Designed miniproteins, single chains, continued (5). Designs and how they scored, part 16

Each design is a single chain, and the fold is of that chain. pLDDT is the mean over its residues in the fold that is shown.

## One batch from the design tools (miniprotein)

Design m16530
Fold by ESMFold2-Fast:
Structure m16530 (fold): chain A 101 residues (1-101)
Amino acid sequence: SPEFVDALVAEAVREGRVQHLRDLVERALAGDPEAQRRVITLLTGHATRHGDDEVAEWMQSYALLPLGKTNSAGVAGTEEKAQAALELIRELLARLKEVLA
């Protein structure tokens, strides 16, 4: 996992918000576009704080692209970017499940 994903999980643990963040991530993976936008914004903020400006810019561009069309081939060249963002959200869920186990 990227270091900033671990930092986001650590912040949620410190703030007592692991279950809330897990519920948000599960809603995002279930296709809730608002939850997807919120999770991408959180990941982008943590990437920026960890000096991963390239990943932060990359993730920020996904927040502005068609959310709610997860894995949709409706726009050429955007499906791969949406898939990459979705895989990062799945990685975040896996880390949150480990902490809650």
Scores: mean pLDDT 69

Design m16531
Fold by ESMFold2-Fast:
Structure m16531 (fold): chain A 99 residues (1-99)
Amino acid sequence: MPSDEELALIMELIGLSVEITSVMNELARRAQMSEEEYREFLLLLNEWIATLSAEQTTQKVGDYVREKYPQLPESEIEELMDRLLAVLKRKEAVEAQLA
């Protein structure tokens, strides 16, 4: 019933979800987040992803990290935010094609 094209898009969404997790794990590692801090952050991230654009979500993540983890170098934050933005923009594009 689903086309090969639709299946490819669904598989891409799964891959993008893994990439978001990878970026978040790297951010938590660099920020030295505890398990509880990371859980709180992921709940906020889920709300932002559900309600905001890719650009707005990335800005909220960057602002949150700059406020809560000021020890993180700006260059490292920018690197991770660029990566997150690219993944979230691709996720929006794939979700739009499946709608």
Scores: mean pLDDT 86

Design m16532
Fold by ESMFold2-Fast:
Structure m16532 (fold): chain A 95 residues (1-95)
Amino acid sequence: RAEELLREAEELARRAEERLAAYLAGKPLSDEEARELFLLAARAAEAAAEYAELLGDPESAALGRALAAHYRALADHPDPVALLEEILAEIEAAR
């Protein structure tokens, strides 16, 4: 069970990264695709939180659930592509 949750979290995170890499390579994202990206990130965070909880790490589990809730809120935004662009610009400015 714990190993399954870890594998699910890793797979979902990889799929999200792959979609983001395609966007950065010049493939356009629709609003629906941007929402799917945020929902994939939310599912990955939730799976990681469940894995942490099974290992007896409630602090990491709480952080993962908070992150999952944040990504779900981003998916509910009326302009998810513009929001994604804003997040990417903020990350670039921080480095």
Scores: mean pLDDT 77

Design m16533
Fold by ESMFold2-Fast:
Structure m16533 (fold): chain A 80 residues (1-80)
Amino acid sequence: SVEELLERLKELSEEAYEEALKKAKELEEKMSKSELDKIKAQVAGIIEAAGKLATEDPSKAEEAEKLATEALNFGNEYVE
C-alpha cells in the first residue's frame, strides 16, 4: 500500500518523507479529488523523494532506488 511505502521512506529519511508528502499535496491541488488521483499524487511524491535520496545519500542509494521502483510498480497497477 502507499502507506507502507511512505513508512519505509520515513525509515530511510525523515526529510525525504516530508518532501514526498509536500509534493503529493501540491499535486493533489492540481488534480481531481478522486481516490485514484490522490494515489497518483502520493506515488509521484514517493518516486521523486526516493530518487533524490538515492542521488544525495550513497549509503541509502540501493534501498531508496528499490523503494522508488516499488512505488512505480504500485502506481502502474492502479494508474495509467
Scores: mean pLDDT 79

Design m16534
Fold by ESMFold2-Fast:
Structure m16534 (fold): chain A 82 residues (1-82)
Amino acid sequence: MVEINEETGEVLDPVDKTTILPAKVLVEEYAIEGGNGTVLSGVSFNPFSKEDLERMKTIESKGEAVEPDLMAFVKEAVDKVL
């Protein structure tokens, strides 16, 4: 299972503690704090295009609701790492 990417210092601990951040929160935090929005859990996770990531980041920052299609895409991507 996916755990930790210690090589680059990327850390994700959703493996054994059932600690899972909501997809929208994960993307927002990584986009703002780490700038690793496409790496939600340190896994090679490139389901998001640059445009998708920027769009989600902008929408959440502005307080707009993320489109259902975009949310479904984020959920599917998160499910892969779950």
Scores: mean pLDDT 46

Design m16535
Fold by ESMFold2-Fast:
Structure m16535 (fold): chain A 55 residues (1-55)
Amino acid sequence: MIKVYRDSKTNKVTLEGGKITIKLEDGSVIEGEGKITFDEKKVEDVYASEVPEFV
């Protein structure tokens, strides 16, 4: 299960666990496993291998 931590003050989102693919609005793609932090405002789409759990 992928843990989702959202900081509404900084627009930062941290995803933890599993394999995660993040597509940014500029067309770049970030792939990672474990822990990834990104700016929610710059994200077009997020693909996760597991069900997200919001924290």
Scores: mean pLDDT 70

Design m16536
Fold by ESMFold2-Fast:
Structure m16536 (fold): chain A 90 residues (1-90)
Amino acid sequence: APVLSVLSEKEAEELQKKAKEQVKSEYQEKLSKLSAEQIIELAKALAERQAEVARRLAEEGVTPELEEELAREMEEFLEKKLEELLEKEK
């Protein structure tokens, strides 16, 4: 991917670490099966989704109900993205 080709070694390592830290323990085994490039793709996708979550919280106001809804949407997105990346590895 063009944007991946301009990442420094440190930036790639930081994105991989961030992806691993954001994944719940039940997804860690799936994450361990991904390539470095797939982990970077996952980290970028999560960062974009996190920015969307932050935007919605800013626009709609921070409420416990909205935070719970957005947390659920993030978890569902993570699960689907992990499944997609694992299919590409096979």
Scores: mean pLDDT 70

Design m16537
Fold by ESMFold2-Fast:
Structure m16537 (fold): chain A 99 residues (1-99)
Amino acid sequence: MASIAEFVERQAQRFVDEAFAKHPDLSDEEKERLRETAKEIAKEITAALQDDSVSDQQLRDRVEAIVKEKSKGLSPKAQEILRLLGESMVTWYELLRRN
């Protein structure tokens, strides 16, 4: 079985790759920055989960804050992609916690 950390990291990478395929208008520089930012978001979410004491509401609030801070200074399209990624990560984690 994959760890929660491994699952989240792989899903984040897949989400970003699919977004790049659907948005070929993104520059190579923007794609690189978006990939790095998504990786940082995934790592911070994973770190927050290490405490096991975080409620679903606290996790959602923290993920929203992480996405907002990390996406600051990116294009509006990149910010939208990262916001959708954050929402997906919360959903993936909630499903994993219920199993």
Scores: mean pLDDT 75

Design m16538
Fold by ESMFold2-Fast:
Structure m16538 (fold): chain A 85 residues (1-85)
Amino acid sequence: KIEEAAKVVGDLVYEAMRKAGLSDEKARGYAETFAGTVEKAMEDSKEKTKLVLEGAIQAAEKEFGPVVAEGMRKAYEKVLEILEE
C-alpha cells in the first residue's frame, strides 16, 4: 500500500528530525518531501525504492547526523515490511 508506506515514512522521518532539534515546520516539510520521493519510487519499482531509501539514509547521516539517519533506517524497515504485504 503506497499511501500507507508514504505516511509511515513521513511520520518516522518527522520524529527523527524533531529529535535532532529541527522545528515542527522544518521537520514536517522535510518529512513530506521525503515521503513524496519514496511514494514516487514505489510507483516505479521495489528495487528503485530500496536505492532511494539507502541513498537518503547516507545523505541524512552526513547532513543531519546519526539520529536522523537511524530514524530513516527505521522508515526503510517499515517500507520493506509494507512492500512485502
Scores: mean pLDDT 76

Design m16539
Fold by ESMFold2-Fast:
Formats: C-alpha cells, structure tokens, sequence
Structure m16539 (fold): chain A 61 residues (1-61)
C-alpha cells in the first residue's frame, strides 16, 4: 500500500511521487531496464535498483 512508498522515499531520500513513478514503471513495463526507468524518471540507475529491492522486500513483509 501507500505506506510502502513512504518507507522507500524515507530510505532513499526521494519524494513519494518519484518512488511511485519508479514502482509504476517496474510493474507496468517490466521489459524496461533500470537505466531506461532512471532516464524516464530523472534519477540514477542505482537509485532505481535500490527502490526495486526495497519494494520487493517490503511487499514480502
């Protein structure tokens, strides 16, 4: 839920809106690389990777 987005935003230093955009692209466009998602959102590929990892971990809990 929305609480996951806030936790990721706090851990990464991103806005909730930016985290939401990254997660939306990961879920809706799984063929996109982290680099392509990063380019669309305006963040680094490392940031996209960290957001995806945190999202998968928090979604599992």
Amino acid sequence: GRGILRKIAKETGLSVSTVERIIKLIEEEPELSHREIAEKVGVSPATVSKVEKLYKELKKE
Scores: mean pLDDT 80

Design m16540
Fold by ESMFold2-Fast:
Structure m16540 (fold): chain A 68 residues (1-68)
Amino acid sequence: SLKEKVDEAIRLIYRDAPEEEIDAILSQLPPEVQEKLRELYELKKNNADPRTIAEKVAEIKKLVDYLE
């Protein structure tokens, strides 16, 4: 399901998985979801504040709920 793939993408981003592995799962998702997950990836890569990261995760989950 979309939710399961998004949860896996978030898990890979949190584990600092290789970019190629993250890109492979993102390519299977709708463009609007890909965009927000790439934003999450950049926030994690730049060591953004935990609150900002949590807000982005919440935004992604809300979008997934809307699309399903």
Scores: mean pLDDT 84

Design m16541
Fold by ESMFold2-Fast:
Structure m16541 (fold): chain A 62 residues (1-62)
Amino acid sequence: SMKPPQEVLDELEAQLPAAEAELAGMTLSAEERRQYELTLRLFELAKEGAGQEDIEKLRAEA
């Protein structure tokens, strides 16, 4: 059986408003920008139905 990690999707979606507020009201450092880009990639993978393992791999790169 194959089941997408919906809990991870919900957590990532909850973080979007905060990330958007940061971009709209702040200038990010190079490290902060890199972490934000990784978060967006994690969210993209989750939306595409990627497994928890793939999400963990991207987080390990941060």
Scores: mean pLDDT 65

Design m16542
Fold by ESMFold2-Fast:
Structure m16542 (fold): chain A 99 residues (1-99)
Amino acid sequence: MIYTTNRGAGLTLQRTLGLTDFRIVDDIRTAQLTPNDSVIISGSDLDSHRSAIDQGVGRIYSISDTDQTQQLTSLGYQFIDRRDIPGGTSFIQIFRRSS
């Protein structure tokens, strides 16, 4: 399951990557996440997603106009792929938790 607080971020992943298994939550900090789950982080809002990272969420989809690799690798994630978002300056970076 892919968790997000931002419906627009979910739609961006659906259009760019064809992903459809989303759950919208009001606050990611209250979500009970597992290593089989994923989260979407929009922009530089890493602090409000720290609970998901601390719970060991297995995959992160970062939507930003700034490379998030350094921040997420310091938190135990490996960079897997990047996809540009057509018509804008933003891109999707895909990270997987290091095992």
Scores: mean pLDDT 79

Design m16543
Fold by ESMFold2-Fast:
Structure m16543 (fold): chain A 80 residues (1-80)
Amino acid sequence: DLEEKIKKLEEVIKLHIEEIIKKGGTEEEYAHLGGLYELLEDLKRGKVVKGIKSSLSKEEAKKLLEELAKKGKELVEKYK
């Protein structure tokens, strides 16, 4: 159920934002938040959720995490 997935994802994102605001966030925590937000946007647009490649190199994974962390930081600032 798409509606249930959207609802759960919104709640998880909210909880992560609140935790980061209270205690501060690590780069990994911001990256996780950014990734969840991308999934939420895709679900709201009716796109099929895709996983990341299991064969991603450590360097590629680090770069992806850095990009997602930037998105997560922007989301937290926007939230207040």
Scores: mean pLDDT 73

Design m16544
Fold by ESMFold2-Fast:
Structure m16544 (fold): chain A 84 residues (1-84)
Amino acid sequence: MKVTAEEVGIVVDAIKKHFPKEVEKYFSDVELEFLAAVILREIRLRGYSATAQDLADAIAEEKKENPDASFYDVLDRAIERALA
């Protein structure tokens, strides 16, 4: 199923908000858009109805609970939280 630009933007904005230093150093906008699109497509492919906003909220919550966790650890936990 096609992921919309608005859905990708919601997830990218959440990543930029909670990981500004990592984004500045390691990711282009295109790389973040592809990452967000892949995650959203995988969620839908697995049959889950989690929205882009659910994933954005999960990223915020996981970062708040685990402020020193790595970017990829927070993303992995956020995906699991959004699917629950």
Scores: mean pLDDT 81

Design m16545
Fold by ESMFold2-Fast:
Structure m16545 (fold): chain A 97 residues (1-97)
Amino acid sequence: SMEEEIERLKKKIDEAYKNGPEALEKLSVEIMRNRAPKEVRDYLLEKIADYFVENEKDVEKQIKALKTLLDIAQEEGMSPETIERLKEKLKEVEEKK
């Protein structure tokens, strides 16, 4: 089913996240090129945002990365829920400054 394929791809994203930024970037290119379901692409953007929040030590770089991801999410017409979650992450990081 489509739900089983979405779950399989989300699991691949989780595994790439654990393997570090090069694995996550490689999978990101594959997911976007193969026109994966919107739910998978939404999940990927949120995981990339989580990666920057957890691993980037410079608050200004976190803010820049999150703003870039938010711009991409808006341009690509990602889910309103994903856009809102990215806005919330950005606000939380800006409040730490």
Scores: mean pLDDT 81

Design m16546
Fold by ESMFold2-Fast:
Structure m16546 (fold): chain A 78 residues (1-78)
Amino acid sequence: MEEKIKELAEAARKAALDAGFTESQANFVKRVAESAKDLEEAARRAVAGMRSIGLQNGDPAKGDAAAKAVEEAAEKIK
């Protein structure tokens, strides 16, 4: 379980970087995912984190794209 959460957290960090977010923003989303108790909560927190940083940067479409990548990664890891 913890191993799957770590895998999702790394996938979320990669998705953020691939979407063009900063390393600091990618590490923020990774930490948020790692704070979860299960994979489903980790995915929900990472998705919310992606959308939040997208809105803060004035690029919600970028946040939504990264969030979708996290949802797809969670489904594959499950």
Scores: mean pLDDT 81

Design m16547
Fold by ESMFold2-Fast:
Structure m16547 (fold): chain A 85 residues (1-85)
Amino acid sequence: MSPEEILRKAYDKVLEVGRNNPYSSDEMIKKVNEIIEETRRELRKAGLSDEEIDELVSVLTTVANLIASGMVSAADRLLQGYLES
C-alpha cells in the first residue's frame, strides 16, 4: 500500500469516528489517537524512514484535530493540498 493510500485510509477512519462520536469528546480523541498509532505502524511496514513517518503523522494529526473541532472542510482541503503537491 502506498503512503498516499495509507493516509487516505486513516482520513476515512477519522471521519467515521467523527460521524459516530461527538466532536471533541474524550472517546473521539481516544479513537483518533488509536488510528494515528495504527497509521504510524502501517507507514513503517511500507518502508518509510522515521523522519518520513513523523512528517506524514504530523499532517494526519493536524487533519484529525481539525475534524475533532468540527472543521471537516478545512481538514479535507489540507489533506488534498498535501496529497496533490
Scores: mean pLDDT 80

Design m16548
Fold by ESMFold2-Fast:
Structure m16548 (fold): chain A 98 residues (1-98)
Amino acid sequence: MDEELERAILETIEKGKKLGIEELAASAANLVGQLYNTAVENGDSRLANLALELAKLLSKETDEEKIRKARELVGEALKSPSSEEQRKLVEEAIEVLK
């Protein structure tokens, strides 16, 4: 796993603990980590870069509803067989966290 991704995941979980949403934050972080690993295994550098950007934004997000929506979109991306659809869903998750 990329060191920047690992840091963003850990920061997301620690922030979730402080906000009282540890389970949601950990779930979101783990799904983003899965997305990144899937992208790397498939040689999809564009999706991997989007997952890393999403992880960094998620680590700074304090709004529970935005974190929940981003998690839902990443979960849908992981279920999609289409690389194009996966990237679109991740781009939507990034937009939610901006």
Scores: mean pLDDT 86

Design m16549
Fold by ESMFold2-Fast:
Structure m16549 (fold): chain A 58 residues (1-58)
Amino acid sequence: SELEEQRRREEAAPRAAAFEELMEGLERKELDAEQTREAARRAGMHPRVIDALVKHVE
């Protein structure tokens, strides 16, 4: 189904963009712990990785 395939593509694109945003924000030191957690979650990162990133920013 075209609608299902289009939805999957739309879902994948935001994750890639969120990952790039997370990396840039971390490099610029613009993200606090809460923002880092949300950005990593949107990027589809594993919960353990999210916890490690948040700990690093704190």
Scores: mean pLDDT 73

Design m16550
Fold by ESMFold2-Fast:
Structure m16550 (fold): chain A 94 residues (1-94)
Amino acid sequence: SEELKKKRKEFKKKLDKLLVEFLDKLEQLYEEYKTDSSVTEEELKKKVEALFRQFEEKVEQLMEELGFPEEEKEEIKKGLEEFKKNVEKKIEEY
């Protein structure tokens, strides 16, 4: 429907802003880990997990505000879980 297309477009724009914020904060955590020898890998992992939790909460709030169907919410949640695993893998490579 035309209404659903508008919701998806608005979601995409707001999600892009949330992703930029998330990635900027993630980059800061990596930089701290690389430059400060007092920051352990375990502390980095905990901070990244907390950052993902905040990001997921913001995305869920956005989906709720825009009134997405449950089926679309589930697909978005699957995408977030895959994204989280990919980021965790990159941390382990460092």
Scores: mean pLDDT 79

Design m16551
Fold by ESMFold2-Fast:
Structure m16551 (fold): chain A 88 residues (1-88)
Amino acid sequence: SMKEIQEKVKAELKKEVDEFIAEFEKGLKAAKTKEDFDKLRKERTERGNELEQKLDEALAKGLLTEDQVKEIKLYLQKKLEEVMANAK
């Protein structure tokens, strides 16, 4: 059913968020120089843009609802806030 497809797409995109967050956290712990932090910011922006494009495409194709897109965006925001809080 469409609902089963939408739940699978949502789960896959949340998994991509988890992978992105894990790599970002690993990068933050390894960063020592201003250049390292600048690279992490660029990678974060690029990965964020890729996720946004995937969300927009999935929404346009009916593979996600607007509420599911909002849920994934909120999930990403909370995970980023947690990583940034732990990096202090």
Scores: mean pLDDT 85

Design m16552
Fold by ESMFold2-Fast:
Structure m16552 (fold): chain A 113 residues (1-113)
Amino acid sequence: LDPDRAVAAARELADELGLPEDVKTAAVNLAREAATEPDGVERLVELARDGFFPAAVALVALARAGHPDAVGLAETAARTFQRNADALAESNPERAALARRGAEQARRVRDAA
């Protein structure tokens, strides 16, 4: 996986979703690490499964960048975004809406692969 493509995809997705700068920076750094480190993708999947929102953004970016398991990464990201949306629905409706948009993008990437 090309790190430059992964980083570009993460920046593009963060801008599409209107993510705050700190979340965008975290997602970009996670995408770069996943593309450069030997076990980076496996660690990223674990972070996303634990509910870490920037990790779900990075997984969608890797799927868009042409990772061989694009469907699996996008499906994991969709589940993480959906759990975030459900958890934040009452306490932070704006963040829940952002997570729902992330889930929609993840599902589109999954269905296009």
Scores: mean pLDDT 88

Design m16553
Fold by ESMFold2-Fast:
Structure m16553 (fold): chain A 65 residues (1-65)
Amino acid sequence: SQQRSQQIYQQGQQAIQNGDIDTAYSYAQQLMSMGDYQTALQIYQGISTLDPRYQPVVTGMQIWM
């Protein structure tokens, strides 16, 4: 549901603010499994600002979405 996606998104953003890449990545994977690719992309973008090694994930999703 959109409500659940929003809750996961907020938790992912909080993890990014805390520099907790592993937790943020876990929330992005949950959104992916729910089919919410657009919201997952936003979390991956946040992760890539903390760790550029995640930039290929962001680029790949933007190309294939």
Scores: mean pLDDT 85

Design m16554
Fold by ESMFold2-Fast:
Structure m16554 (fold): chain A 85 residues (1-85)
Amino acid sequence: SEEEQRLLEIEEKILAGTATPEELRELAAAVRAQLEASRAKYAAKEDEKMKKVAAMLEELIAALERGKEEYEKKLKEIQEEIEKE
């Protein structure tokens, strides 16, 4: 959809370091809703892997609320942790 394309453009801008605070908030609202829906689904299943994913998503949501730099740092940490195992 046009909305999905807009969110992808904002995500690319965040990764490139060109996103505005307004665009960050727009993406944060959309991503937070998606991450919270995913977190609730995984937590309900009580699978240990899903609990770890839910915890990572919760940390990422918290980082998004703190701002772009914290989000990028947390995203990198999560990616590195996944690559270690």
Scores: mean pLDDT 68

Design m16555
Fold by ESMFold2-Fast:
Structure m16555 (fold): chain A 67 residues (1-67)
Amino acid sequence: SPVRQETILGFRGLALMVEVDVLVRNPKASPEELERAIQRALEFAQTLPASQQKKILATLDQLVAQA
């Protein structure tokens, strides 16, 4: 169902955002690790409908601005 699909995609998006957030907040993380995590999140965003893609990209932009 659309509701179930949206929920599953939401959890996947959340997991990728948490990965980026953890790396941004970790002073021991390498720039290369952060760049790879951001790239994975961007690739996932491209698989989503436009409205959800925009939301994920905005969240990524906010997280990266804190780095």
Scores: mean pLDDT 77

Design m16556
Fold by ESMFold2-Fast:
Structure m16556 (fold): chain A 95 residues (1-95)
Amino acid sequence: SFEEEVLRAQLLLISASGTLVVLLHQEKDPEMKAFLEKKLEELQKLQREFVANADDREKRRALLREILGVLAEVHAATGNAAVANEAARLQALLA
């Protein structure tokens, strides 16, 4: 159902945010910390837009693609497997 699809996406977004928060807290390099803080802020903004547009399927899909872009940038910078796994789970919703 529509409600189940939106709920699944929201739970995966919460999981992705949690992964970034853990990565940020473990990071010791100041430049990488600043990058991760900026990416977490971008992710949180996109998550709020996703909730605000929960009834618009095309807007939700566009926002999920933007969120995947943020996660791809974090994965490229960090090489972190948990970030790649969260991106893969979200990508499955676009299939």
Scores: mean pLDDT 87

Design m16557
Fold by ESMFold2-Fast:
Structure m16557 (fold): chain A 85 residues (1-85)
Amino acid sequence: SELSEEEEKLLNEVIDKIEETDPSILGEIVKKAKEYLKLLKEGNFEKAKEIFEEIVELIKKAVPELSEEEAKKTAELIILRLEKL
């Protein structure tokens, strides 16, 4: 696993909270994460950065108690998990 046990715990905890709040937000996050990966493959790093920031804001909207650092880390972990599929 490319994720540590602590990272996997954070990811699972945040995903569970998003699903409890609004499952549609998780669907939007996954869609944007796939768009982010496509933009990286195209070399469009500026647009990829914008989409990453949108993912972070969706996570913060669903789980407002997360710090900025935790929300960014969660976005990175979601992207990493999807990249390996």
Scores: mean pLDDT 84

Design m16558
Fold by ESMFold2-Fast:
Structure m16558 (fold): chain A 89 residues (1-89)
Amino acid sequence: MLSADELLARLEELLAQFKATTDLAERQRILDEMIALVDELIRHYPRNREAVERALEIYMEMLKHETDLELILRLIGEILRLIGHLFEL
């Protein structure tokens, strides 16, 4: 399994790809991959607050660059889920 740092590094790479693409289908694919990586981060490193906070910052950065309503709503849902997890720590 990847370390928390390796999962975060992959999320940073995907954030850069998300910001670079104008294709909606590719943005959806990137978001799906990022959600899966964040799920792995929470599952294997549930008490790593710093890592979860960085994942939250990455989702918030994606939200600043998104104009598609469906992707905006998905990002808001994922942000709220991570905030909920942080309050349970």
Scores: mean pLDDT 88

Design m16559
Fold by ESMFold2-Fast:
Structure m16559 (fold): chain A 87 residues (1-87)
Amino acid sequence: EKEALELFKKALENGLPKVEENAKKLGVSEKEAEEAEKKGEKLKEELLKEAKSFEEKLLVEGFYMAWLATKDVEKALELYKEGLKKL
């Protein structure tokens, strides 16, 4: 459990700076922000339904936090997929 969480944390630490930099370079319109919010919330619910372990559920929370930080659901999904590989 803690070992998987540490691997996930390291994956986020490696990914987050690049995702934050990209978000800063991209100007997201209000419409795009609303679409990202709705898509992110729906995807979080879908991923939680598919999560079979405690570690996978933590990755879903990490996905949601990455989406909130970047406002980019696609980048949040990339981080989530990277985290899954570290489990």
Scores: mean pLDDT 59

Design m16560
Fold by ESMFold2-Fast:
Structure m16560 (fold): chain A 68 residues (1-68)
Amino acid sequence: MKEELIKKSSPYLQKLIETDDEEEREALFKEMLENSTPEQKKILEEVYELIKAGDYEGLKELFEKRSK
């Protein structure tokens, strides 16, 4: 599951998913938000919450819903 999400994600999302350090993950997330459009920020917030929860099933569902 996690590995499949990494392969389908952008390089930035891959780094966010692979980062185990909470401080590094938060710093990376903030950097991504600063360089994102309002639509991208909303999606990044949803992705970040799912990553913090370890909910990779929810991440897969979110990506599938967006692929419509």
Scores: mean pLDDT 69

Design m16561
Fold by ESMFold2-Fast:
Structure m16561 (fold): chain A 115 residues (1-115)
Amino acid sequence: MEELQKKLLELIKELEELVEKGLKDEENLSEAFSKLVRIMLLLGVPQEEIDEFLALLLNDPDSKETEELYEKLKKEVVEKLEAILGKEVAEKFKELFDKVIEALKEYIKERKEKN
C-alpha cells in the first residue's frame, strides 16, 4: 500500500507537470495519456476496459457510448484514488483526467477533419 501510494503520487505529479507544459503538443499529450493509463492500471482498471475506451474515442469521441464509458472510468478511478490518497488528491486527479481526455478528443477531431 505505501509503495502504491508513493507511485500514484509520483505519476499524478508527472501528469500535472505535462498538463502545465501544454497538451497541444503531441508528445506531451501522448506522455500524459500514457501516465493516465498507468494510474488506471495501478488502481486495478482492466486493460480491456481501457482499450475499449480508446477504441470508442478513436471512432467517435462525442458519442453517447464514449461519454458513458468515460464517466464510468472516471468515477471508478476517482473513487479508488480517494480511498488510497484522500479526497483532495482524487479531486485534483479528476481535473487532470478531464483535461487530458478533452485534449485527446480535440486531437482526434483535428486529425479527422483538418488532415
Scores: mean pLDDT 84

Design m16562
Fold by ESMFold2-Fast:
Structure m16562 (fold): chain A 66 residues (1-66)
Amino acid sequence: ELDYLKALAAYYTLSVFGKEPKKSNILVGASDKDIQRAIDEARKLQGDRKAAEEALRRAMEEIKKL
């Protein structure tokens, strides 16, 4: 669950920096239910600006580790 939310946060971060991976490449092997859940969780974060900003920072650190 949280892993897919992190993937969406990373996707959003890459989108902001002008590089956008295809959804299918990130979520290969994921079920439709997992994808839907990740989208729903991302929408909840939009309601909390502070949590969304912290999620972006964490995603940036994960990108650096890759």
Scores: mean pLDDT 53

Design m16563
Fold by ESMFold2-Fast:
Structure m16563 (fold): chain A 84 residues (1-84)
Amino acid sequence: LRELVEEMIKKVEEELKKNPDDKLLQAQLLFLKAALAALDGDDATAEALLARALELLRSLHPELTDAEVEAARAAALAQLRALA
């Protein structure tokens, strides 16, 4: 699983080289790095990276409510913990 996440990170990084200002790709990269940190047992780094990804998504969609962002964060954390 770790190797799969690392391969996904490389693909997203290559896409970001072509579209460096793509905030969705930036958020996706942060989510993947959070998953990798969670797999390594670094929960603090995983949570920090997840928070940064969600802030980028909020900047793209300011209409998102705090409840929707919190639900997405909780769901993502549950998925990251399920990966470990």
Scores: mean pLDDT 75

